# Ledger of designs, part 57: designed miniproteins, single chains

Each design is a single chain, and the fold is of that chain. pLDDT is the mean over its residues in the fold that is shown.

## One batch from the design tools (miniprotein)

Design m2101
Fold by ESMFold2-Fast:
Order: C-alpha cells, then sequence, then structure tokens
Structure m2101 (fold): chain A 105 residues (1-105)
C-alpha cells in the first residue's frame, strides 16, 4: 500500500512535465502551419509554446504552482489563436489539451 502510493506519486510528476512539453511542440507546429495565412494567430501560438516549455521546466523542478500558472497563460493564448484562425482542428486540439490538464493537474 505505502510502496504503491509512493510509486504513483513519482509517476505523476514526469507525466505532467511530459504533457506540457507535448503541448508546446504541438502549438509550435500549429504556429508554423499558420505563419503565412494568419501571422497573428501564429505569433500567439509561438508565445503559447514558449509558456508551455517554461511550465514543463518548472514542473520538472517540482514548482507545480508556477508550472500551472504558466500553463494557464499559454492555454489562454492558444484559445485566442484558435478563435482568430477559425481552424476547427486547432479548436479541438485546444479543447483536448484543456481536458488533459484538468485530469493531470
Amino acid sequence: LIEEQRKTLEDKAPAFAEALREMAEEYARWAERLKESNPEAARLLEEAARLFREAARYAEKGDYSKASELAREGMLLAQEAADLSGDEELREAVREHMRRLEKIA
């Protein structure tokens, strides 16, 4: 029981940092796709990717409060970019990332 609880806690922290890194990489790819057609949405996604990368670094260091703060800022920028682009796939990706963050954090 104690060993199982300790193992679960040790597994949760890497999963959170990895999720934040995956989100950063995905938003960076979306920024690249949109840079010619919607440069403002691309700029917001580049900033979101930067914030998620910083959030992952804080999560890896055990600063989950700062990681959550930065992830929230990044998510707001990603939502704004999705609204500006009108891209349905990007809107769905943002919705899935929000659901993932609520389950992990």
Scores: mean pLDDT 79

Design m2102
Fold by ESMFold2-Fast:
Structure m2102 (fold): chain A 79 residues (1-79)
Amino acid sequence: MTDQQQQAYQQGTDLANQYKNSSPDDVYNATQSLMSGLTLDQIQAATDGITSQMSSSNLDLLQAANDAGQQMIQQVQNS
């Protein structure tokens, strides 16, 4: 893992801890904001960071983060 990927993973982890008690819409928007301007590898690392901290009790938040990550991947691939 590159230093940039490791940083993205940590930012994803921090986002998950900050938003674990928030709404799915808040998680979705925060995830898109975090991933804006990131490379595909960094988006994957950030998504892994988010999912590592979100539990099954917050499945709707986990789904929102995954959906936002997939949308950002598609945007980068189409750029």
Scores: mean pLDDT 78

Design m2103
Fold by ESMFold2-Fast:
Structure m2103 (fold): chain A 97 residues (1-97)
Amino acid sequence: DEEKIEEAKKILEENKETGRVPLPEGLSVAEFYEILAKIAEELGMKEDAEAFRRHAEYMRRLREDRSAHVWSPEEAREAVEIQERAAEALKKLTENI
Protein backbone atom coordinates (compact mmCIF):
# COMPACT_ATOMS: atom_id res chain seq x y z
CA ASP A 1 0.00 0.00 0.00
CA GLU A 2 2.86 2.43 0.76
CA GLU A 3 4.31 1.76 -2.70
CA LYS A 4 0.90 2.45 -4.26
CA ILE A 5 0.62 5.72 -2.31
CA GLU A 6 4.02 6.89 -3.59
CA GLU A 7 3.06 5.95 -7.16
CA ALA A 8 -0.22 7.88 -6.81
CA LYS A 9 1.63 10.96 -5.48
CA LYS A 10 3.98 10.83 -8.48
CA ILE A 11 1.06 10.61 -10.92
CA LEU A 12 -0.65 13.57 -9.18
CA GLU A 13 2.56 15.65 -9.39
CA GLU A 14 3.06 14.83 -13.09
CA ASN A 15 -0.54 15.79 -13.93
CA LYS A 16 -1.19 18.72 -11.55
CA GLU A 17 -1.11 21.35 -14.35
CA THR A 18 -3.96 19.73 -16.32
CA GLY A 19 -6.01 18.45 -13.37
CA ARG A 20 -6.54 15.22 -15.36
CA VAL A 21 -5.12 12.28 -13.45
CA PRO A 22 -4.89 8.90 -15.23
CA LEU A 23 -5.77 5.72 -13.33
CA PRO A 24 -2.52 3.95 -12.27
CA GLU A 25 -1.87 0.58 -13.89
CA GLY A 26 -3.11 -2.38 -11.83
CA LEU A 27 -5.47 -0.34 -9.62
CA SER A 28 -9.26 -0.29 -9.67
CA VAL A 29 -11.01 3.09 -9.56
CA ALA A 30 -12.16 2.33 -5.99
CA GLU A 31 -8.61 1.43 -4.85
CA PHE A 32 -7.20 4.58 -6.46
CA TYR A 33 -9.75 6.86 -4.75
CA GLU A 34 -9.07 5.17 -1.39
CA ILE A 35 -5.38 6.06 -1.88
CA LEU A 36 -6.32 9.64 -2.87
CA ALA A 37 -8.41 9.91 0.31
CA LYS A 38 -5.39 8.88 2.41
CA ILE A 39 -3.15 11.44 0.66
CA ALA A 40 -5.78 14.19 1.15
CA GLU A 41 -6.10 13.25 4.84
CA GLU A 42 -2.31 13.54 5.29
CA LEU A 43 -2.48 17.05 3.77
CA GLY A 44 -5.30 18.09 6.13
CA MET A 45 -7.87 18.15 3.31
CA LYS A 46 -10.52 16.31 5.34
CA GLU A 47 -13.56 17.32 3.24
CA ASP A 48 -11.81 16.29 0.03
CA ALA A 49 -10.72 13.00 1.66
CA GLU A 50 -14.41 12.33 2.46
CA ALA A 51 -15.37 13.04 -1.17
CA PHE A 52 -12.78 10.48 -2.35
CA ARG A 53 -13.99 7.87 0.18
CA ARG A 54 -17.61 8.34 -0.96
CA HIS A 55 -16.60 7.86 -4.58
CA ALA A 56 -14.55 4.74 -3.74
CA GLU A 57 -17.52 3.25 -1.84
CA TYR A 58 -19.85 4.07 -4.74
CA MET A 59 -17.50 2.37 -7.23
CA ARG A 60 -17.25 -0.73 -5.00
CA ARG A 61 -21.08 -0.95 -4.91
CA LEU A 62 -21.24 -0.66 -8.72
CA ARG A 63 -18.78 -3.55 -9.06
CA GLU A 64 -20.77 -5.76 -6.65
CA ASP A 65 -24.24 -4.76 -7.90
CA ARG A 66 -24.42 -4.75 -11.69
CA SER A 67 -28.02 -3.48 -11.53
CA ALA A 68 -26.60 -0.08 -10.53
CA HIS A 69 -25.93 0.71 -14.22
CA VAL A 70 -29.73 0.53 -14.85
CA TRP A 71 -30.85 3.08 -12.26
CA SER A 72 -33.68 5.47 -11.49
CA PRO A 73 -33.41 9.24 -12.13
CA GLU A 74 -32.84 9.73 -8.38
CA GLU A 75 -29.98 7.21 -8.31
CA ALA A 76 -28.50 8.84 -11.44
CA ARG A 77 -28.55 12.28 -9.77
CA GLU A 78 -26.86 10.87 -6.63
CA ALA A 79 -24.17 9.24 -8.80
CA VAL A 80 -23.52 12.56 -10.59
CA GLU A 81 -23.19 14.40 -7.24
CA ILE A 82 -20.70 11.83 -5.91
CA GLN A 83 -18.65 11.99 -9.13
CA GLU A 84 -18.69 15.81 -9.27
CA ARG A 85 -17.53 16.15 -5.65
CA ALA A 86 -14.74 13.64 -6.26
CA ALA A 87 -13.64 15.55 -9.40
CA GLU A 88 -13.54 18.84 -7.45
CA ALA A 89 -11.55 17.13 -4.67
CA LEU A 90 -9.10 15.73 -7.25
CA LYS A 91 -8.53 19.21 -8.70
CA LYS A 92 -7.87 20.62 -5.20
CA LEU A 93 -5.53 17.72 -4.37
CA THR A 94 -3.47 18.22 -7.56
CA GLU A 95 -3.19 21.95 -6.68
CA ASN A 96 -1.82 21.06 -3.21
CA ILE A 97 0.73 18.46 -4.37
Scores: mean pLDDT 75

Design m2104
Fold by ESMFold2-Fast:
Parts: structure tokens; sequence; C-alpha cells
Structure m2104 (fold): chain A 79 residues (1-79)
């Protein structure tokens, strides 16, 4: 199913963001977060919104507050 594929891609982006911040690669984490924001704007789904919330919390915990705020705004606009 197309929705299932998009949900899997969204979860994959969140895992990649977590991996990037744990690796200290903050520029990569920001780039992946921008891709997540684009997907939230184009094809929001409940699973993707939850994945986005997890990503925002992770980004905020690692000091990427501006990126976390942008992800949260994308979630609010998609809801």
Amino acid sequence: HMEQLEDMKGIGLVLRIIGAVLDGNYEEAKAIADELIQRLKENPSPSLLEAGRIAAKTLENFGLTEVADRVRKAIEEAE
C-alpha cells in the first residue's frame, strides 16, 4: 500500500536523524529533518506525525532547538 510505504520512509527518516545526532553529525541531522518536514507537508499521516514528534524531541534533546521547532510547526500545520 502507498500509505504504508510512505509511513516506512518516515520512520526511516526518524531513525536516520537519531543516528546522525548520536554520531555528532548535526548538519546531516538538519538535512534529514528538512526532508521529514517536506514529507509532513506533502503527505501527512498519523504514523508520520508521531515519527515527527519523536524526531523533534530527539533534536531538542541534542540542542538542535531551531530544527526541532521547524519540525513541530510542520506537524501543527499538517494536523
Scores: mean pLDDT 78

Design m2105
Fold by ESMFold2-Fast:
Formats: sequence, structure tokens, C-alpha cells
Structure m2105 (fold): chain A 71 residues (1-71)
Amino acid sequence: SMEELKEKFKKMEEYLQKKEVGKALDIALEIEKTFGKEEEARKLFIDLMQKYLNLSEENAELIYELYRLRG
């Protein structure tokens, strides 16, 4: 449902605020697989990584892709 999707996005942001990158990635992949919101989850994850961890866009994208391939 839309409410469950919103809750998942909120949990992803909360984990990134806490620097728990692996847990945030798990939520992003769950959003991708369960709701088919792959591009939205990826884009928000990259934006939040830049904001909360002071990473470049390139480094945030690399972390997302590497985890996706190995998770």
C-alpha cells in the first residue's frame, strides 16, 4: 500500500541519518523488490547519502550498485 511504501522511505532516511548504510540499503532493495519503485528508491538513497554522509554523487552511486550486486 501507499502507507507501507511511505513508512519504508521514512525508515530508509532514519537509518541514513544514523549512518547505518547497510540497513538503509536493505530497505531500498525491499522497496525495489516489493513495490517496483526501483528508480525512486535509488534516487532518494543517493540524495540522502550525499546529504547525511557528505559523499559525492559518484561515491553514493558506487555504494548502491556494489551492495545491490552483492546483497
Scores: mean pLDDT 80

Design m2106
Fold by ESMFold2-Fast:
Structure m2106 (fold): chain A 70 residues (1-70)
Amino acid sequence: MKSDEEKVAELKKELEEFMEKNKLSEEEKELALELFKKLVEALKNGSITIEEFEKNIKELKKKLEEYKKK
């Protein structure tokens, strides 16, 4: 199985691919990446689990879709 770090890298790649497929603006991409960075810091600091990290990434994707509909 992948380490937590490898899983984080995979989720980052998935998020970047999601942003590209959905043609997000640079502003939207920057917001998504900043939120991702904060989640990575929380994971490294032990404030959240890897499962919570995955859940937050799914929530972030949903928020990006909602933001695009605004």
Scores: mean pLDDT 76

Design m2107
Fold by ESMFold2-Fast:
Structure m2107 (fold): chain A 55 residues (1-55)
Amino acid sequence: MTPEEAIERLRKVVRDEYGEELADEAASIFRKLVEQGKPVEEAAREAYRYVREKA
């Protein structure tokens, strides 16, 4: 899975469950984690967990 594919899937899932603002936050967290060298799958999971706890 490419980072671009992962971020779009993450945004879609979070937007559907928690709304657009949290979807944008999830995308921002995902980008930061990938930039720090985390695997795409781990970054997506951590971003989702973060917004889920915030919702």
Scores: mean pLDDT 81

Design m2108
Fold by ESMFold2-Fast:
Structure m2108 (fold): chain A 72 residues (1-72)
Amino acid sequence: GGAEKLQLAQDYIKKAVEALKAGDGQKAAEYGNEALRHGQEAEKLSPEYALEGGILAGLGGIVAGVGKIVAR
């Protein structure tokens, strides 16, 4: 359900931030994209989680974008 997708999005955000701290832009981009996908799925599966899912998806996209820049 949507709650499991929110938890996955949160876990991937944590991993993406840790990858950025380590200077690993490629892993940060991969984990950020996973957070984006799971956040978007949470919005689709549970309208009650649309706001939180959208926020986590947005954060995942931002971290993924930064990771891609750092990975160069």
Scores: mean pLDDT 81

Design m2109
Fold by ESMFold2-Fast:
Structure m2109 (fold): chain A 90 residues (1-90)
Amino acid sequence: HMPTVIPPSLSPDRQQLYQQFDSQFSDRSDQITQTSINNNLSMSQRQQITNQMIDLYNQTRDSFINHTVSQMQQRNQDTMQQIDDIISNS
């Protein structure tokens, strides 16, 4: 469990995007877990999906540090779409 740290020096719009990303990612992580259980995915398949989710989370959060609000919004949408594709294919 990694604590969510939102830098207080960010503008309100950027802070909101961090919060939206964390909330949406958490919701989709729960959906993936439930879908994996319902579809009886193997341990190796679950581990692969978990690794993909961790990579997407880290890449997206790292990109936010140097991005404008518009770039953060686009990146968030791109990440959520990739996660939705994982859910649809699991």
Scores: mean pLDDT 77

Design m2110
Fold by ESMFold2-Fast:
Structure m2110 (fold): chain A 55 residues (1-55)
Amino acid sequence: GQQQHQQLLAAIGAVLRAIGDILDAELAGDAAALAAARAELEAAKARLEELKEQE
């Protein structure tokens, strides 16, 4: 339903945001921020895969 579509869009948005955070951290040379952004990307990818398996 519509809620599943909203969850999918939110998960895609989280992946894109994490990629942006990784780029920003790399440009700043901030290793701690890079590690945090990478963890966010892995979590977002895991959520996206769960949503794909439920369709």
Scores: mean pLDDT 82

Design m2111
Fold by ESMFold2-Fast:
Structure m2111 (fold): chain A 83 residues (1-83)
Amino acid sequence: SYVPPPKAKTDKEAAENSFRAGLYFFEQGDYLMAIYAFEEAIKLDPNYAEAYYNLGLVYEKLGRYDEAKKYFEKAKELDPSLP
């Protein structure tokens, strides 16, 4: 990125919006759109533990257990209070 450092609050708010969209798509059973939205949340906030956790849940629903495990481990690394 060739722009000044992003405003932490703006990126956090954008990440939270993407995360909320991911939850919506997950609830609708649109797992591909849920993955996209959670990946955008992580891209905007790489420390978004709950986004990693929910991405793990989506991969688990898809039967992609190795990928689910990696995201759950990353989520717990960032926030040990997560499952």
Scores: mean pLDDT 82

Design m2112
Fold by ESMFold2-Fast:
Structure m2112 (fold): chain A 63 residues (1-63)
Amino acid sequence: LTEEQEREVWEALALIYIAIGKIDRDVRGDPEAAKESYEKAIKLAEEHGLTEVAELARQNLEA
């Protein structure tokens, strides 16, 4: 995989964690599980230079 393709895979995974966090909060009513998912998304995004995804995950963590 090229560096660009690897970033796309990590971006998709980080976005999946954000989606899981939203489901945990909005559907299951579990803010602790939501926080854990958002924190995983932030970590992945930061490790791979995905600034916009990291910002999106932080925004969701604050809500």
Scores: mean pLDDT 81

Design m2113
Fold by ESMFold2-Fast:
Structure m2113 (fold): chain A 86 residues (1-86)
Amino acid sequence: MKETIEIQAEKVKRLLELGKYEEAIKAAEGLIKKDPNNAKAWEILGEAYLKQKKYEEAIAYYQKALALDPGNKEAQANLAEAQAKL
């Protein structure tokens, strides 16, 4: 079966939950290469960097995700968390 971009992004998010941040980053970068307007892939990059305490990078990626999908409440909350850690 062919998987949608949303299903692929959810699988990458599970890699984050397992602590496989390097694999999650590579997979999300692959999604962005195929479609740079994939807001979910940018959100996943932000989350991977946030979990690694790389707050400046996390902020940049969450801002990119929100530029593409301003209504994303999870990305808004995580952006605020990353900013609060600086």
Scores: mean pLDDT 81

Design m2114
Fold by ESMFold2-Fast:
Structure m2114 (fold): chain A 64 residues (1-64)
Amino acid sequence: ASMSNATAKIAPGDKSAEYWNNLGAVYKSEGKYDEAIKAYNYALAIKPDFVEAANELEKAQLAQ
């Protein structure tokens, strides 16, 4: 395509999947598993194939 198409990548919250993954790791290290799970879910909402976030989400859920 030669023309610039309209972009649909204005994500709610304007944070990257990597940011949410890192925040989830912080919450998990503090024992805040519920908050960690939410952060990892946000990362996966932005990048559904973000393997690292998916693995960390499973670990946080297993801890509960």
Scores: mean pLDDT 74

Design m2115
Fold by ESMFold2-Fast:
Structure m2115 (fold): chain A 103 residues (1-103)
Amino acid sequence: SELKKRIDKIYEEMKKFLDSNDFSKLTPEERQEFLDKVEKYFREILRIKREAEKAGDTELVEYANKKLMELVSKLEDKMTPEERAEFYRRLEEVASEIDAEFA
């Protein structure tokens, strides 16, 4: 599907971005910019997931969830406890905003 291709493109771009950056070498400002970029990618995948849910495409919903979990796993090992807490807070806010768009 077109939506699956969009998820694949976002995932590939995000994977390349994560693999090319080392959090330990970033300044606090660069880490914030990195997290802003990550949030943007998560927002896009979450929006596609909500579109898939509305369409009744259960396979695409499961696929989006799988890709989101893979990205979270890659990020957790790169973050401090404080950065991880703020990241989860931001994800909750993004999820709430996306839910409001589809209400």
Scores: mean pLDDT 78

Design m2117
Fold by ESMFold2-Fast:
Structure m2117 (fold): chain A 65 residues (1-65)
Amino acid sequence: DIEAESAAGMIEIYGSVLGVRTRVEVSGDKITVTLEGKPSDIEELAKAIEKLAKKLGYEVEIEKV
């Protein structure tokens, strides 16, 4: 799914800018993201991911390390 792949790419780019380590997995309409870094940066990225997923109609699961 090109939209899911695009969303994963955007998440990885934003994570890189914030200094958060990201691992993104896409399965059908579900996106699973693992975030590792500073708590404040993780929370900022998590909110952005949830908003993006909602806009695109995807389920999202976020794991914080």
Scores: mean pLDDT 79

Design m2118
Fold by ESMFold2-Fast:
Structure m2118 (fold): chain A 107 residues (1-107)
Amino acid sequence: DAVAEQEAELARLKKEYEENPSAEKAIEIGLVAYQLGRYDEAIEYFRKAAEIGDAEEAATALALVGYVYAQQGNNEEAARAYREAAELAPDAETAALLEAQADAAAA
């Protein structure tokens, strides 16, 4: 049962995160939550990843927040998250791509 396996994985990842928090683990939790349709929980853990990660990890996590909001039709919040990600982007090219995602979400 794929759902039962994903729920068990989510529980295990959360326990590992409580014992040793990392941006990588928070992103993994968010992705599993997203696959389970638990969008608010996915956003929560991507936000946690952005708080504890380096600039590149935070940019990735905030882009994932933008993606989840866009999938929900929450275009204003998606645009904000993509712009936050662009501010932390490692180079001008990545920043431009994230700004284009923000503009597309806002359109």
Scores: mean pLDDT 87

Design m2119
Fold by ESMFold2-Fast:
Structure m2119 (fold): chain A 73 residues (1-73)
Amino acid sequence: SLDQQIEEHTKALIERAEKLLEEARKAGAPEEVIQQAEKLLQQAKKAFEAGKYTEASQLAIEATRLVREALAK
């Protein structure tokens, strides 16, 4: 179903964000960026548990964006 596809896609976005955050931490990204991304990811997980997949996806994408910008420097 579409709802199940959205759930699976959202879970994948959260998992990618977690992996990138771990990589950024190991690469020595600024602590402020790590903390901000962690906060967004925590909010994404809470939204996912509440079935708010659109909100969870948006938060996970934002966390990924912050981490990628930090790794590009």
Scores: mean pLDDT 87

Design m2121
Fold by ESMFold2-Fast:
Structure m2121 (fold): chain A 57 residues (1-57)
Amino acid sequence: DAERERLLRAARLLRETDLSVAAIAREVGWRSQSAFTRAFTAAFGVSPREYRAAARA
């Protein structure tokens, strides 16, 4: 599933880089940050921002 692969790559970029959520959304092939945030939250149960915070806590 290409969408799942893109979301897993986004999760990695959130943990390993300081790129903004908007930059990560574009990097993994989403044209809309809001569409990316909805897809990511549906897959991981938390927003991209919350995911980054938890990974760095």
Scores: mean pLDDT 86

Design m2123
Fold by ESMFold2-Fast:
Structure m2123 (fold): chain A 62 residues (1-62)
Amino acid sequence: AETSGTAATVSKDYTATTDDEITLKAGEKVVILDFLDDDTALVRSLTTGQTGVVPLSHLDVN
C-alpha cells in the first residue's frame, strides 16, 4: 500500500466512542495518517484496514 505515514503500535485497548473513531486492541499495528491535535491522530489499522481517530496516549510511535 502506498500510504505515507508514521508507523505505530497500539499500547492499550481503545473502544470507539463516536463514528469518527475506531476500536483498537493492544499490540495492533497502525499507520498514523495525520496528527489532528496534541491528543488525537487519524490512523489506519493494518489489522482491519479501517481508518479513524484514536487518542495518541494509546499509541506507541515507532
Scores: mean pLDDT 78

Design m2124
Fold by ESMFold2-Fast:
Structure m2124 (fold): chain A 71 residues (1-71)
Amino acid sequence: NEERALELVTEALLAFAAGDEERAEALGREAEPLLRSLSEEQRRRVGALALARAAEAQGRLDLAAALRALA
């Protein structure tokens, strides 16, 4: 559940960064019930790791490292 939420949120952030707002919204809607089933602590980890993966995909390696430290 946590891993699937991380995958969907990561894909949504990448779609948003690419300007594909419709796909980002669809992935966000799919992730929402999974995120609601997680604890606040698990949601924080998913957010930090998803942002880190998205930053890494965009070549922002220092930012990705900082975000992973928050997970």
Scores: mean pLDDT 83

Design m2125
Fold by ESMFold2-Fast:
Structure m2125 (fold): chain A 80 residues (1-80)
Amino acid sequence: SKEETVEKILEVAREMMKKLGVPEDYIEDVERALRLALKAGATLEQIKEVVVQMLASYPLVTKEEIEEFKKKIDEVIKEN
């Protein structure tokens, strides 16, 4: 289901953000944004854009890390 896919996106996003050194409060902000998008009827592609944009806005994350993050989220969407 869409809800199960979003929960898997949140799980993958949290794990990758932790590995990249993103602080817990920012990770919680990303999770809130994704849950709000889901409640507003956003598509999986729109939810992906929200998480990617929020990670890209974090000052310590590189372009290469963003591309790896996009790849992981795409894999979750394709598998579910």
Scores: mean pLDDT 81

Design m2126
Fold by ESMFold2-Fast:
Structure m2126 (fold): chain A 61 residues (1-61)
Amino acid sequence: AERQLSAEQQARLARLLALAKKVQEAIDDDEKAHEVVNQLGRLAGAGDWEGAEKLAEEAVK
């Protein structure tokens, strides 16, 4: 059985997925994009949603 996420957690997850797409499109270096996406997953898995979002946002600048 899958754990139901709160509305806020679901919204953050959707935002992280959107940011991951932006990272992959903004970063032409496939290796660099892959590393950032991996770090996003680690932060989200640790419950650091704000850190994951910030990392993705900074990566697209």
Scores: mean pLDDT 73

Design m2127
Fold by ESMFold2-Fast:
Structure m2127 (fold): chain A 90 residues (1-90)
Amino acid sequence: MKKEIELENKLIGEVLRLIAEILFHPDDAEGLRREADAVLKTVEEIKKNGSKESFEEALKIAERVVDLIAKHQPELAAEYRKRLEKIKKE
C-alpha cells in the first residue's frame, strides 16, 4: 500500500512536469521526451507494484497527457502511444 501511494504521487508530479513542458516549451522535443520517459517508467512501476485499478488509472492519465503532445509533436506522441500499448499488453 505505501509503495503504491508513493508511486501514484510520483506519477502526478511527473504528469504535471510534462504538462508544464507541453504548455511552455512545446517545441523542446528533448525536454518533452525526458518528461514523458519519466511518466512511462512510473506507469511500468505501478503495473508491477500497484493494484490493477491503480495501473488502469495510471495508464489512462498517461494516455491523456501523451495526447496533449500530439498537437505540437505528433511523431513523438505516436512513439509514446506505441510504448503505452506495449506496457498495457505485457
Scores: mean pLDDT 85

Design m2128
Fold by ESMFold2-Fast:
Structure m2128 (fold): chain A 86 residues (1-86)
Amino acid sequence: GMERVFKELDEAIIRDTRALVDELVKESTNPELAEKLRKAVDEAIEKGDIETLARITWLMLVGKAAGLSPDEIAELAVEEIEKRLK
């Protein structure tokens, strides 16, 4: 009976990750890195790797709270995705 809840949680993680990436890309001073992040996130979504998306969302939120630049956050997120999508 929990199938709908898990699907809604997965969709929420995907939506929240995309929203954070879009915000980060708009504030980035490095367009190549920003596009690399967007493509890496899209690949993780296509593969259904919700664990990686949740991890990236957490890293982006913690990076923002720590005062990291958009480019520093994007680099960390790309590195994490590349390590996990082996």
Scores: mean pLDDT 80

Design m2129
Fold by ESMFold2-Fast:
Structure m2129 (fold): chain A 99 residues (1-99)
Amino acid sequence: GREKLAEEAAKTVPSDIAFLEELIERLKQSIEKAKTGNKEDIEQAKRDLIAAYGALFIAEVVLDMAEPVLSPEELARARETIDQAKKAIDEAEKVINEN
């Protein structure tokens, strides 16, 4: 039943979290450039923000499905990455809205 779905979801958690981490690093870089007020850098930051939102949504959905079968250490690591991603996204929105 639900356990089989959780087991399949758990197989994708490592790659979904790694992809989220990669997109957040790209977002942080594009946001630093966007602080200069350059229009092309602001447009790039907006694209990176949209991509980060998509990756965050997938990571949260997959983690929720996988929660029953993940170890406490795996769950804590994934949650920490998601929390850091949410903070980076919030900071990115502020920079974009100020420019």
Scores: mean pLDDT 87

Design m2130
Fold by ESMFold2-Fast:
Structure m2130 (fold): chain A 92 residues (1-92)
Amino acid sequence: ATDEEIKQGIVDIVNAIGNWAMERGDYEGAVEAYELAIKVDPNNAQAYVNLGRAYEKLGDYEKAIEWYEKALSIDPNNEEARKLLEEVKKKL
């Protein structure tokens, strides 16, 4: 395995941990997991989308917007991030 493949594997595991925390209502734990995924791979657009969702659940819509916009800066064609950004802006 390459260093990039190992990094992707770690990001996938940490995102899965964050997703599990989200399902359990542990939104602060989800933020910590997704922030770790971003530290491992700062170019992982999905980790930023996941972080934005966790901040929405915490009621921090301004941070959710920042993270969805960051995801779109990495992957401009990310339809999920675009839809979530449109939806969260309606809550402000």
Scores: mean pLDDT 87

Design m2131
Fold by ESMFold2-Fast:
Structure m2131 (fold): chain A 111 residues (1-111)
Amino acid sequence: KAEELFKEGKLEEAAKLYEEEIKKDPNNAEAYYNLGLVYEEMGKLEEAAEYYEKAIELDPNYLEAYLNLARVYIKLGKLEKALEYVKKAVELEPDNESLKEAKERLEEVLK
């Protein structure tokens, strides 16, 4: 199973199985999210961002996809994009102090 391959570090094999899941069900937000995790672990950050964006497109309430997308954009040095997705995460969990702090830190850096 794809998740086991990912945990074993067999990233290319895990990616192929998630791609097969997407081929069978193109609306599977979780499969796109998991493919994003695989590509992020491979260090393919632009591709990881594209898969997380697709997961959000299919499930706009997918908090974990917003958080991982923001993290990827921070790694890519695209701080304005990272802030955009952190703001969306704060909207989904307005009482989450860690998300509010992350938003404030990015706003201060971008001044």
Scores: mean pLDDT 87

Design m2132
Fold by ESMFold2-Fast:
Structure m2132 (fold): chain A 61 residues (1-61)
Amino acid sequence: DYEARIAADPRDAEAWRALGLEYAAQGRYDEATRALKRALVLDPDDAATAAAGREAGQRAA
């Protein structure tokens, strides 16, 4: 559970990225965008996370 990893280490960029991708897969684009933005703050050079964050943001209502 990625939420448990984040509770133990809120700077776990991999957990934030994975959580964001899970939310996006579920159509929860608002939550996905928040998680992916957090992952990008922690790892700004991750181009895949940046692309996923832009896509989720475009779909968020």
Scores: mean pLDDT 77

Design m2133
Fold by ESMFold2-Fast:
Structure m2133 (fold): chain A 80 residues (1-80)
Amino acid sequence: SSQLQQLVSQAVGLAIRGIGHILDGDYDAAKKDADRLVELGKQLPPSLQAEVLSIAAKIYKNIGDYETAKEYEEKAKELA
């Protein structure tokens, strides 16, 4: 659907931006992008929500928040 395509495009944009902020050392901005990505991911089918959570977990690991990263990895495994 056009709505699903729009949500996927937004999720990809947030993921790219979040990774970009990690590379720039802007961990606060990366966290905000990861949080928005997770929230938007709630509107996606389970398989895509799992991928979104896996990406967010990797961002949280890179900013040193291993507890939140583990929670998102566990949720992703349940959905996949």
Scores: mean pLDDT 88

Design m2134
Fold by ESMFold2-Fast:
Structure m2134 (fold): chain A 85 residues (1-85)
Amino acid sequence: SLKEKAQKLIKEAERYLMNGDFEKAVKLAEEAIKLDPNNADAYLTLAEIYRQLGDKEKAIEYYKKALEVDPNNFRAQKLLEELEK
């Protein structure tokens, strides 16, 4: 299914993020969003990438998008609050 393909791309993006390959991580997370735009994990992955890059404004944008999809995501709520201080 498209959801299963999106989740696989998200896990691959997370691996590239952990290895510091931000360009590949962004590309895979964006592909996951195209396949399943209601998957909060893809937006969270983009938010984490931009947070690590020091792009606070984009990190905030993607945490907010993740919370639009999954309003009860405690991790996204906490990290968004810390970035808005």
Scores: mean pLDDT 86

Design m2135
Fold by ESMFold2-Fast:
Structure m2135 (fold): chain A 67 residues (1-67)
Amino acid sequence: SAEELVRQEVSPDEILKRIEELMKKAKEAYEKGDKSTFASYLTAAYIEGVLAGEEGIKLVKEFIDEL
């Protein structure tokens, strides 16, 4: 299906790397007190995490728990 085709264009490793990069940017914004940028990157990481499944959700939850 078209949905499966789009999903297969991005490897699982690439999605997890993207989540890690988004979380790194979110943490940097958080440490600088930039609440708007933090919220934007955290939201993007959460969406990517949900799309990546169990491993992605776990990464985002662990990141939030560390804040």
Scores: mean pLDDT 76

Design m2136
Fold by ESMFold2-Fast:
Structure m2136 (fold): chain A 61 residues (1-61)
Amino acid sequence: APSEREIELEARGSLLIMRAYLAGDEELAREIAEVLESDAPLEEKEARLEELEKRLEEFIA
């Protein structure tokens, strides 16, 4: 069964993808999906997702 951290990561990623589409940043949405589908360690996915969240914030600012 997936860990709580994995469930949280997928939930956060899915919400971020929706936010990116609503903001009109389809490239960012694609990058987020790539992170979620990768075989990278959970720690690396969390770091990448945090970076993409910051990029979205800058885009909509």
Scores: mean pLDDT 81

